# Designed miniproteins, single chains: the designs that were tried, part 22

Each design is a single chain, and the fold is of that chain. pLDDT is the mean over its residues in the fold that is shown.

## One batch from the design tools (miniprotein)

Design m741
Fold by ESMFold2-Fast:
Structure m741 (fold): chain A 98 residues (1-98)
Amino acid sequence: SRALMERIAEEALRASPAIEPLLEAQRHPTDDALQRQFLEFLGLSDEELERLLSQEASSPVESAELIASVLREKGRDELAEALVRAARVFEEAAERAK
């Protein structure tokens, strides 16, 4: 439900406010423009965006680890760790909200 997703998003935001754009993208997975804006926020090049968009991920944590690997290559280790942590908090909150 939408109320459930909002509660999960609130718990993740409390753990890492920097992930607000990620949570917005996760709430609208079919909004290609919003997904692209999120990846651009991470400072990725068009080539890096295309490679990430062509990869399949089965979970938020798996998706975050794929993005985090590129961020680490660019020396953005703190943002990479924040992204992975936020994805884990999101999955944990989703499990608890069942």
Scores: mean pLDDT 64

Design m742
Fold by ESMFold2-Fast:
Structure m742 (fold): chain A 100 residues (1-100)
Amino acid sequence: SAVAPELIAAAQAKMPPLLEEARATAERARREGSGLTDEELAMLEAAIAGAELGMKTGDPEVAVAAAIVAAHELKAPDEATPAEELIARARAILAEIRAA
């Protein structure tokens, strides 16, 4: 379950351009349609919010945790949610998946 530090560093270095591309994609999907369902669009928007939160905290684990929570709940986590709460929720979700 450990992500290699090199992959985390590489992802963090590329995050700002990817966030802009993801936002542009989500914005276009909202306005023009893209074949995405409402649930898929919500998951994409949640992943964007998670990545932005990770960039603000400087912690890629927070971005990954937010993306896991968003994918499972099909909605963006609140940006005001503490990093430790997002990480704990993501770990609980992964534990539930393992138990199933």
Scores: mean pLDDT 63

Design m743
Fold by ESMFold2-Fast:
Structure m743 (fold): chain A 118 residues (1-118)
Amino acid sequence: SASEQEELARLEAEAARLEEELAADPADREIKRRLMVTYLQLGLLYLDMKDYEKALEYFEKALELAEELGDTFGIGLAHLLLGQAYLGLGDEEKAREYFEKAIELGPPEVQRAAERLL
């Protein structure tokens, strides 16, 4: 939709800005956290649009930042969302692997969500 296209453009501009800021200060945890959230939002928007390849790209970027930050919620959520994107692609084996990782690594709310998708 037009609303989705506007939100996409806004989030892509925000990601580009945060990427430039992070390049200037690679250790800034607040910039990493904002960029992680922006990547998750981009991935979710692409998932809603059924662009599963783009959704995977952004969820993988978010996971890398979540791991650097030691963000247990972000790590679990990124695995859950990677699993959903692989289901969209028809890769049930990869989806199962990521849902199992979301159960292993995520907080209770993420574990419960992943268990329902297995």
Scores: mean pLDDT 90

Design m744
Fold by ESMFold2-Fast:
Structure m744 (fold): chain A 84 residues (1-84)
Amino acid sequence: DEERRRRLREQLEELQRLREWLRRSPRELREKAEEYRKKAERLTGEEKERYQNRAEYYEANLDVLPEVIRQLEESIERLRRELE
């Protein structure tokens, strides 16, 4: 069915774009985590805690990204096989 193949191609393209965006994300998330860590070093009290919490948020997202990317790559390969 050509309509089914068209939908699968559209999904494949969307997942490939998402994968490329996520592959760039680790660098950006790491840079943000480092930026907030450095800001926290210069602060005291509540402001220090706020920047530490922001850094931890980005670090937590970095920890899960490899698994998310792996699952996405598996989905891309599955769709490519279905299109073959």
Scores: mean pLDDT 80

Design m745
Fold by ESMFold2-Fast:
Structure m745 (fold): chain A 85 residues (1-85)
Amino acid sequence: SMLEEKKKKMAEEVEAAKKKGEGRAKMKEAVLELAELEGLDLEEVKVAIEGQEMLRAGAGQEAVTQYALENSKPELQERILEALK
């Protein structure tokens, strides 16, 4: 229950960063800060953010998957592939 509340706050802070009109850099900063509070690997979160930016720029799923695999720890590559299905 406490973990679910923290995840809800994380989502709210990301939305707040968007609404502030601070732009992309501030949104990424807020997401990384919230990920640190959740105990997530910041490098993995950064790779996920970059993958989403690639998709928005018109990159295909294969290119995003390749980027994620090249920039993630080996033990997490399978989880990233599963998440991108």
Scores: mean pLDDT 63

Design m746
Fold by ESMFold2-Fast:
Structure m746 (fold): chain A 69 residues (1-69)
Amino acid sequence: SMWEERQKLLQELQKAVQKFLQAVAAGDLQRAQQYLQQINQILDELQQRGFISEEERQALRQYLQQLLA
């Protein structure tokens, strides 16, 4: 169902964000970039399915990208 699909995507997003933050904290920029790509794919899917707004997608992408600076 729609609710099950939404929850699955949000769980995948949470896991990917955790891995991204761990890679950033470790200074592993290669892994951080790989997880950021995975996060962006999940965010695109969430937005395409109407589970998040375009504004929320852009804000999250911008925030995470800034953590690599």
Scores: mean pLDDT 87

Design m747
Fold by ESMFold2-Fast:
Structure m747 (fold): chain A 70 residues (1-70)
Amino acid sequence: SELDKLIKQLEETIKRMEEVLKTITDPLARQIAEHELKRLRERLDQVISLKEQGKNDEALKLAQEALETL
């Protein structure tokens, strides 16, 4: 499903950001990256929760919004 594809994209994006974060030495860039990573993790958790509740349309919209803000 499209929702499952977006969840996979969010998970893969989070993993990539975690890897990149390990290489950031600039304090400001690190703080920005940590804030974005925290936001994506929170959004992914909300998407999974909505899916578990059967609210697939709401989950889909939230997943799309989370990816668009990158």
Scores: mean pLDDT 85

Design m748
Fold by ESMFold2-Fast:
Structure m748 (fold): chain A 80 residues (1-80)
Amino acid sequence: SEFDEIVERIKAAKTEEEFLKAIDEGVQVILQLDDLREAVRYSLKLIEAVREAGVPDDIRGYAVKKLQEALRKLRERLAA
């Protein structure tokens, strides 16, 4: 699936640019979901992939924050 490809690209990223591009794609997937349970599952898989990535800790922290913000925005959209 496209989502599984994004997860693998996050884990395999060798550069900050490659990593952040994959994170942005993951954020877009989360924002397009219409089920909160699925969004939580996807977010957890992406955060786990971020932890496995060979990028600096500050970049990992930034990515986790972006994914958490995407989930928050989705919750707000689904509640409206």
Scores: mean pLDDT 84

Design m749
Fold by ESMFold2-Fast:
Structure m749 (fold): chain A 93 residues (1-93)
Amino acid sequence: IIDPARAVFQSLGLNPSDAAIRAMINAADVDGDGRISRARLRTIARSFNRLGIAFPDAIVDAMMARGDTDGDGRIDWRALIARTTGTTLTAAQ
């Protein structure tokens, strides 16, 4: 899950450490259900900003747009990973 999560962050122009990625996943998905709310993601982004890691609200919005496939305001983390790592370039044509 770390490598796909890293790919998501790299696609957004970020290069977080493995420890930062693990901390984000643990904080975002404490229940292990794979669902992350916008509010929780924003809280994580603010925590990263306090640690000197640039994580603006625009990145949060990009993650929500990519991962909120149900329109319920929550990201299915598994779906976000699949869309980021499994997206075909044919959709760009």
Scores: mean pLDDT 60

Design m750
Fold by ESMFold2-Fast:
Structure m750 (fold): chain A 66 residues (1-66)
Amino acid sequence: AEARLAAAQAAADAFIKEHPNVEVTVRLDDDGRLQVFVKGKGLSLDELTALTREIVARVQAAVAAA
């Protein structure tokens, strides 16, 4: 669980470095499921949706590799 969360956080941190106007929060829920929350400043809904899809894909890849 901690290793998966750490991998997800590392992927999120790398994504934020590429997209500094985006805030990404990664956590585990009460069932041990990984949750990703994305918030953008000055972004359209379409831009935020596209960036959310990209970060979710990167987090899933990082967790699978961990």
Scores: mean pLDDT 77

Design m751
Fold by ESMFold2-Fast:
Structure m751 (fold): chain A 72 residues (1-72)
Amino acid sequence: VEEKLREVERAVREGKRFMEEAKKEKDPIKYAGYALLGIGYATHAGLLGRELLAQGVESEAAREGIELFENA
């Protein structure tokens, strides 16, 4: 459980970082790269978050991961 919580926290952090980089990027290719990375991390965070909640682990990191995925 602790390892999965750290993975969700990392995926949320990286997903948010890449999404913010995409918003600031003016080069279309770099924008696409950052956006794809952000979506990938958001998806990973959402899937792990849903798994943790299904197992009864009600953490803010798990909920944040699901929210990040749903808003991606």
Scores: mean pLDDT 78

Design m752
Fold by ESMFold2-Fast:
Structure m752 (fold): chain A 91 residues (1-91)
Amino acid sequence: MERAKQLVKPSPELKEILKEVGVTEDTLTLSQIFQAILDYLGKKKLFDPENPTIADVKGTKLAEILGVDKFDVRNLDELEERILKHVTVVK
């Protein structure tokens, strides 16, 4: 999948989320950003206890970045579109 291998530079705001899970690189693949976000959700225990595929990020920095309080982690296309607003694509 070409998009998953796309090299991107995260915004300063997104980079703060990545640093919470030990990701400090200035350039990484979009797939690495998705994995780091999933790791962040697990570390902060943000999965909905009644529906574990839903991440409740209300009141977190990630909610501010994505512009949503909840999202389905299985909907990678929607998550990708939200993340693409906070990264610079590397040529």
Scores: mean pLDDT 78

Design m753
Fold by ESMFold2-Fast:
Structure m753 (fold): chain A 87 residues (1-87)
Amino acid sequence: PLTSVPRELVREGLDAILASVDNPEARALLREMQETEDTEELQRLHILAAAHHYGAPEEVLERIRAAPSVEEAQAIFDEWVAERRAA
């Protein structure tokens, strides 16, 4: 029940981002996003790729991966971003 975005435009956008990303782990996550058909998994991978891009530590990345829902994964990322900005 999310707003439909043409899959082809998402792939084109991810390809452009991949061309500019130097971090091999972030590149691998963006590649998974291009290939996934699961909307919830796509959202989780997007959160994880953003966390990698901002340099989140492994413990935060693992918490995002292990989160039972996308909402919890987003909350973990948002909490870490807030802590990072406060520091």
Scores: mean pLDDT 68

Design m754
Fold by ESMFold2-Fast:
Structure m754 (fold): chain A 111 residues (1-111)
Amino acid sequence: MLPTPEQVEEARRLALEMTDEAVEAMAAARAAGASRDEVVEAGQRAIARGARRAVEEGVPMDVVSLAVALAGRAMRTAVEALETESREAALEAGRRTVEEAAEALAAGEAL
């Protein structure tokens, strides 16, 4: 079933929160001298924690699944910006990726 505009908007808000937490976790791991794989794992763990929190707070599974997909896409974009630019650039790139992907879903496009 295609997500409703309301589900996309809720998933977008949750994905932005997950993306912010993932960028913070990745930046902290990188500052501690972690490898690229360990930095990516830190971001993935942050998204997983956000998803668990959302489920515990009663967010519908369809919304949580969409938010995880959006945040995962944002994390891939953010990790490159974190390596080549800055934490601020990574956060901006991640947030932009969530917004663009959510707009595509709201327009009925596949991710």
Scores: mean pLDDT 86

Design m755
Fold by ESMFold2-Fast:
Structure m755 (fold): chain A 110 residues (1-110)
Amino acid sequence: NLRERLERGVELLKKKAKEAEEAGDKETAEILKELAKKVEEAIEKGNLEEALDYFKAGMAVASAYEAKKAAEEGNETLARLYFRTAERLVEQIKDEELKELASKILEKAK
């Protein structure tokens, strides 16, 4: 079940990367594509815990991107909700180096 959910998670991250790229946010698109690839590689190696960490990092970046879009549209309530979701996902990352990297990406999205 977890492996199948992570495989669907990869497709979700790829979709979010395409949405960011189409909106002109190439930096966010590249980060999401890289994280999706890292999830796939971890799944192939059988390391589902590592795959879950990369997936959480990817979803945090995607949520921060949605927060930025909501703010640009004047929806401050939705922007705060997405950003809090991103922060909570980062806090759940077990690998400290990946957590720090994801936190820095979120700070740049402010």
Scores: mean pLDDT 86

Design m756
Fold by ESMFold2-Fast:
Structure m756 (fold): chain A 84 residues (1-84)
Amino acid sequence: SYYTSVRATVRVNGKEIVTVTSEYLSAEMIDQLLDAILNNKEKVIESSTRSPGADVTAALSRMNERLLENKVDVEIDWDDRLLR
């Protein structure tokens, strides 16, 4: 179980386009992140949820597959602190 705040900064071609700040990730937040990356739209995603979202693993897998398929130069910095 993850009990630390999740933060992610996404850069496409060196430009910061998405920032995520949440106590926990949700599948919806990950899908929104993917849409912003693929459409090169600037977006800030913030959530104060205190519970893990539904099936974030599947959403993360979809995101990784789409990024690989589209050959997007993306840097995603996940800050979950020290341990998973």
Scores: mean pLDDT 59

Design m757
Fold by ESMFold2-Fast:
Structure m757 (fold): chain A 93 residues (1-93)
Amino acid sequence: DARILLGTGVALLEAKDYERAVELFEQSLRLLPPEDLRGLGRAQLNLGKALAELGDLDKALRYYEEALRLFEEAGDEEGVREARENIERVKES
């Protein structure tokens, strides 16, 4: 279940278990249907956050930019704001 994987990944991210969080977000992305733009955006945003914590800023930026595109397509204004904030943070590092 993609939702359970995404939720568990978020819990691992909050627990600072970044490597396991990455694995669960990648699994969630494979299981999420292509029409679930919000779900795909959330998974990519959180994958970017975990990668940024692991020091892979270039890869994190790519996932944040993909999340931004998905949230814009979905009309998810909150997701757009969060993705832009994370992009700005990486670019200023």
Scores: mean pLDDT 88

Design m758
Fold by ESMFold2-Fast:
Structure m758 (fold): chain A 77 residues (1-77)
Amino acid sequence: SALEEELENFVLPKDPSKWTAEHYAKGLVKLFLLLGLGEEHLEALDVERLGRLLSIKDPATAREIRRLALELYRKLE
């Protein structure tokens, strides 16, 4: 799909301090696609596990990243 191609070709900005929740979400979905992981693996990552994985200390930011990443997976189906 066009969205899958967009995600596979997505490149994170060089400066991580400028990454938005959308950048984290797209990067996470791209990584999971490269590793052959499905939506079920993202669903298994709760907000706290996701925060630890991405080194995001703010739970609200981790929750928004998780929400956006799950939304992207649902659009791939």
Scores: mean pLDDT 82

Design m759
Fold by ESMFold2-Fast:
Structure m759 (fold): chain A 60 residues (1-60)
Amino acid sequence: SAEEIRARFEELKKRVEEENKDLPGWIRGILLATVDGMESLALLALERGIDIPWELLGIP
């Protein structure tokens, strides 16, 4: 569901922030923007009935 996808990506964003806290803010900003883009694509895939390759994306 869209709610489940959003929840998964919110958890991923939290993990990205924690794991990359030692990197400069501009790099962390790019990483978070990339995750937001992936979330948008996952939501689009759900809307169009396309299977989301969670394992290939490294998202649990």
Scores: mean pLDDT 77

Design m760
Fold by ESMFold2-Fast:
Structure m760 (fold): chain A 94 residues (1-94)
Amino acid sequence: MKIVEELKKLKELIKNKELTEEELQKRLEEIDQLLQEKAEEVKERLAAGADREKLLEEIKKEMKEILEILLEIFKILGADQSDIDSIQKVLNTG
């Protein structure tokens, strides 16, 4: 949830050209930190006996939303078509 919100904000700032390269790098580092925190939370929840199937379904839904926003950001930034196609393939097969 928080990661998706931060990515949506980042996309809007990139679209409006309101970010310096330093600010963009800092925002990406903050998102990476949130992803690492999410991975650790999932690991702890599994160790505590959480329902694995329900937890995996929840994670798959959230990761799909994250990947969709990243794909949109990459398109706005003019990323190489091969990189865009690679992300799209992951979305279509996951």
Scores: mean pLDDT 76

Design m761
Fold by ESMFold2-Fast:
Structure m761 (fold): chain A 85 residues (1-85)
Amino acid sequence: LDLSKLEPGDVLIVVGVEPQNPERLAPLAERIKEVTGLDVEVVAPGTIADTDKILIVPARTREEAEKLARFYEKQGKKVYITEYP
């Protein structure tokens, strides 16, 4: 995990969990791990998400984020789109 590669304003996709409290399921690895107790990872776009992990996928554009979210939804994953603060 290397969150230092994320820049403020990057659009992020949280994959592998259904957001119950969106304010607490922000795409920060520490927050997600604190709330859910699940492992979190920053992965390259297009990676197939496992159900046992929350994946954070950075996207530079909103259009790219929507495309990636659709990709993961087709694989039966729950996704949440947000922005890195």
Scores: mean pLDDT 60

Design m762
Fold by ESMFold2-Fast:
Structure m762 (fold): chain A 74 residues (1-74)
Amino acid sequence: AEVKVEVTEEVVGKPGEVSEAAVTVTNLGSEPVTVTLTLVVKDAAGEVLGEATSEPQTIPAGATGRTLLRAKNK
């Protein structure tokens, strides 16, 4: 893949709290790419507690974009 995705910070909230993920996306290709990120928060049993989807972000060739995702847990 021409894109590298890294989670730089993550906070998993308790039920009723907010979970956050700071994600860095680096475009390793020669062309701009548009990316959309989805955060899915699960408990220890694998049940989904919350979800958030970013707005589309265009990352130029060789550039890095940073996105903060926040989802409220059930």
Scores: mean pLDDT 78

Design m763
Fold by ESMFold2-Fast:
Structure m763 (fold): chain A 96 residues (1-96)
Amino acid sequence: MNEEEKVALRNEIEEEYNKLSVENKKTITEVREKLIEELNIDNPLENENFQKAFLFLLKAVKAKEEKDTEKAQEFANKAKEFLPQSKALNEFIKTL
């Protein structure tokens, strides 16, 4: 990604995060920290696959809040495509 695309992705992540309930903001922050630790990510904001997975995870959580289980599953599967090796991500997706 070029710098403009990175900035756009960071802005979309912030927007999607701000749409979540207080409870789910807390949960997703914990999940984010677990993913960073599990995958030994030194710079999460510069990691394209991590940022894309996190964006789709935020969208999946929002879809679940709206009781759209099909959409939540679709976004969860997209997140998994970017971080297929993550045990923490796969375990969290099972809760959606």
Scores: mean pLDDT 87

Design m764
Fold by ESMFold2-Fast:
Structure m764 (fold): chain A 87 residues (1-87)
Amino acid sequence: SDLEKLKELVEEIKKLMSEEEQKKVDEYFEKLVKALENKDVGAAVEAYTKMMTIINKSMKKKSPEEQKKLKELVSEIERLFLRLIAE
């Protein structure tokens, strides 16, 4: 499913993040999943935006090679998220 793929990509990004940042990403991802289950598009967008803010701030601290990989993963995450909310 698109949600399974989204979870896998988020787990891949988390490998490049601190333990504290990983916990915050997990909290917002859980909120995102609940919002999607409830068909609450507004809550899903809010949770997604907060999760991506943590990821993007973490990305700025990484090497150029890691930043390139993170940007590619972020683009795929955004594509899957847009498909999930468009149902």
Scores: mean pLDDT 85

Design m765
Fold by ESMFold2-Fast:
Structure m765 (fold): chain A 67 residues (1-67)
Amino acid sequence: MVEEARRKLDEALKYLNDRDYKKAITAAQEAIGLATEAAKKGSPLSESLVRFGRALLEQAQIMLKAE
């Protein structure tokens, strides 16, 4: 589950760099969900992944709304 969350964060970063903000938002949301499930199972990296996913989500939302 941690590996899946990390892959989704990598996808979100790629979409953000490609300026595909809608896909970046979706990938970041999926990464947050996977990291949250990993946190319930006691993964030591899960809280860090959730925070990173939230930061990417916020950035993508800001970029999508920017004209």
Scores: mean pLDDT 80

Design m766
Fold by ESMFold2-Fast:
Structure m766 (fold): chain A 103 residues (1-103)
Amino acid sequence: HMLVAAVGGDGEESLYEAAKAAIQMGAKRVVLGSPDLEGLEKAAERIKKEYPDVEVDIVRADNAGEGLIKAYEYAKEKYGGRVVATLVVKTPSGIGLAALLEV
């Protein structure tokens, strides 16, 4: 079985920290969702550099509240699985959220 993380956040730091927490819990695939396209791209670059074996996808949401939802929909369509854990990570720039799916 593989863990997939659907991650939502307002920008680079919240996306990165939530994704990192999920990867440290065993996630091998990460989907990042945010209205902040630059934050998505920068967070994805940081993750790929630190964890080159982790596959990273980005999804642009229309607003901050949809980031996690769009990431979850994308992850479920691409990988399937069911939610087995959720993470909340507080950063100075905002809150990062992750849903871990077992596929």
Scores: mean pLDDT 86

Design m767
Fold by ESMFold2-Fast:
Formats: sequence, structure tokens, C-alpha cells
Structure m767 (fold): chain A 105 residues (1-105)
Amino acid sequence: GREELLRMAEELLEIAEELRALARRRGDAALVAEADALIARLRALIAEIRAGMPVAVARRRLRAAIRDAIALILRALREMDLSKEEALRLIGMLLRLIGMEFDLE
């Protein structure tokens, strides 16, 4: 329901903020910009869901945001100079996002 979509959107926002922090530490300006755009989209989505956005519309927009977040994490894993600990953290985030996408089937 709407409450579960809000929980997922808030968890995705947390993941996006952690990804932005990592991108800043590694000096990846492009990834910072894309994470900032995703964070802005998620904040707007959370506000709209709370304001009464239809569940079907919220689900579609959240699914799109999850897919975009997965793509950003996969790019970070492929292209960034990551420590083993940072790579494992990103893999953990990726697993959480894949779980959310299955829940939204």
C-alpha cells in the first residue's frame, strides 16, 4: 500500500544519499550530479505520495527511481576506484534495491 511505498522511497533516498557521499569522497563529479538529481526526484516523490498521489502512479515512479539507482551503483562498481569495503557496501545496497524491485512486481 501507500505506507509501504513511502517506506521504500525513504530507504531508496538513504541509499542515494550514501552513494552521493561516496561519489564526493572519490571525486566523481558526474556521479554526484546524478545522485543529486535522484535525491531531488525522491524528495518530490515522497512529498507527492504523502499529498495523496495514486498508488499506481507512485509505484511506477518508484520502480523507475529504483532502476536508475541500480544503474548508478553498477556504474560506480565498474568505474570508481573503490576499496573492498566500499565495494561490499555498494553490493549490499544493490541487493536491497533488487529486493525492492521484486516486491514491486
Scores: mean pLDDT 89

Design m768
Fold by ESMFold2-Fast:
Structure m768 (fold): chain A 68 residues (1-68)
Amino acid sequence: SLESRVRAAVQLLLQNADDPSAVGPVLEAYLADVDDEELARAREFVLAHLPASLHEAARAAFDRIRAR
């Protein structure tokens, strides 16, 4: 499910919270195939659960995925 996929991505990113460069590849790998509505929901969940230090990288990743 999208929820399980998003939770797995967030958990992996939290384990690597000191590496903002991991954010893009992880989110793109887990979420490249979701539609725009699902992507918007995933973005809201990810930003709610990631530390502020990763938010810029996460927003950039979601912008790239949406532009596909």
Scores: mean pLDDT 83

Design m769
Fold by ESMFold2-Fast:
Structure m769 (fold): chain A 88 residues (1-88)
Amino acid sequence: TTVTSTRPVLDTEEGPLYATAPVTVAVGETATFTFAASPAQVRAAERLLRENPDIVVLGDNLAVYRVVGYEADVAAGRLTLTVQAVPL
């Protein structure tokens, strides 16, 4: 079974961050979401991820993705998340 999301979103205190590209992932497998944002938004997202280990990314089709890893490049305005589609 696969899940497709065209506009994955991560809500932060500096506003929502939208993934740069649609993603399709098999349930239980990992995929990479890339977000392009301001340095302030990337810092806010990095702090949120560090403080909230159970944080999720929401897909536009009510899909839920659990964050299992991340890498932030604040100077470049880039956040990369490794996510896993939540099994129902």
Scores: mean pLDDT 77

Design m770
Fold by ESMFold2-Fast:
Structure m770 (fold): chain A 69 residues (1-69)
Amino acid sequence: GPMYPFRGMSPHAALGLLRQAPEEKRTELLALFLEAHGADVLPLLPELRAEFPEALKANAALLARVQAE
């Protein structure tokens, strides 16, 4: 189904959507979260690493660009 963009959501609200998402959608949704919030995601990295390690690994190149901001 169509996924809502993370633009206009707080980082914590977007993290909540990731937690509610089916596992197969998490890589795609994490990419949208990183693109929408950029460096504002960095304080949430411990939660992302603990809860979504595979989705984060799949988005390693995008995460590296966000960390360079």
Scores: mean pLDDT 75

Design m771
Fold by ESMFold2-Fast:
Structure m771 (fold): chain A 118 residues (1-118)
Amino acid sequence: MDRLRRAAEELKRAAESESPEAQERLNLILGDPNSKSKTAGLGSQLAHYQLVGEFPNPEGFNNMSDDEVRKVFLGGDVEGLMKYLGFSEEVARALVELVRASRGLKPSEVNEVVFSVF
């Protein structure tokens, strides 16, 4: 859990300098209950993808295909995250680490830690 919490705290810090549009997109990816759209938490979204091969909120991924999300977001492509989602390098790297730190954890545990930081 400590690695996941550190990754979430680093992402939150990096995101403070992002544009409002990039921050809204990040909130959709992380699952913010205060977002304009009701979204599941990151852990629930990752679990849903593993079951059905589709992300529950494609708006968070700037209309990327599920194959592009797999290669860029799940594959940890920092340059792709910057190019397709408009994130800074710092946010892209922090998001990659957050996804890696979530691997092997229960969806509810990932959601709880991420929501407690954001």
Scores: mean pLDDT 71

Design m772
Fold by ESMFold2-Fast:
Parts: structure tokens; sequence; C-alpha cells
Structure m772 (fold): chain A 85 residues (1-85)
């Protein structure tokens, strides 16, 4: 649970930084989240975080970024529920 909670914390901080206009900080938090996701074997989550990073770097439309954030959060919730079983 500890590493999964840290990934969720980093993604939340990335979203907060992005909403504050600090794209650099958002990308730094997402880099750390992707590394932790790979370390604990959440390959699909790590890939979704990578896609979110690429969208932010490419200045994708806000609706695309929101969709990718929701995908990452959904995958993290699925992983959390799996750990409780």
Amino acid sequence: MEKLEKIRELVTKAVQAYNAGDKKAALEYLDKAEELAREIGLEETAEAIRELKEAIEANAPVEVIIGLVLRVLGLLEDARLEEER
C-alpha cells in the first residue's frame, strides 16, 4: 500500500501543479509517479502516466489532459481495490 499511496500522492500533486500553471513541477511529479509505478509492476498505470506527461509536454487540449488524468486515477483505484482482496 505505501508505494501505491505515494504514486497517488504524486499524481495529485502533479494535477495541483498543472492547475496552478506550473507545468514543470507537474511533469517532475509525474516522472516520480511513473518510476514508482514501474517499480511495483503497475505497467498499465506507468504507461498511462507517460501518456499524460506527453500530453502536457505537447500542450494538448485541456479536455484530453482531463481524460488522461481520470484514466490514471481509475487505474490507481483499481490497483488499490486489488490490494484489498
Scores: mean pLDDT 83

Design m773
Fold by ESMFold2-Fast:
Structure m773 (fold): chain A 77 residues (1-77)
Amino acid sequence: SMEEMLEHVEKAQEYLEKAKKSKDEIEKMKLELEMVSHYTEAAILYYEDDPEKKEKIQKEGRKKIEELTRKLEELEK
């Protein structure tokens, strides 16, 4: 629904602003991961009637989440 999409956009923007204010690199990456997750969900909802774009967004979102998760694990260990 449009309400769910807008809620994800709002959450993504909140995480972006928190990331900008954080001085801890690990915290910044955790906040960026949350931001990417919410933007990806919003985009999936926006393109619900376009299966090709939805699939592309799902794949690109997963890749970005995996890359950030791997980088975060490397920084914590």
Scores: mean pLDDT 84

Design m774
Fold by ESMFold2-Fast:
Structure m774 (fold): chain A 84 residues (1-84)
Amino acid sequence: MEERKELLKQAALDYLRGAIEALEKGDVTRAITLFEGAAWLASRIPELKEAAELAQKAIDYLRNGDVEKALEYVRKALELIEKA
């Protein structure tokens, strides 16, 4: 169980970092897809449910054009995943 949790956690972190890179390049559609992937991966781990919810809020802010708030929520999600 621990090894599988670490693999899912690392994949979620990689998706979040990829989404941030996509946003820096102005590719909002790619960023949303990668954030959705990160939220799904985090939702597979009960301890990361809060991080998955924060990632989902970031997606909602991106869809509304609020990139600054989206990045704030992504940062919080990333911190929670790294601490788990």
Scores: mean pLDDT 81

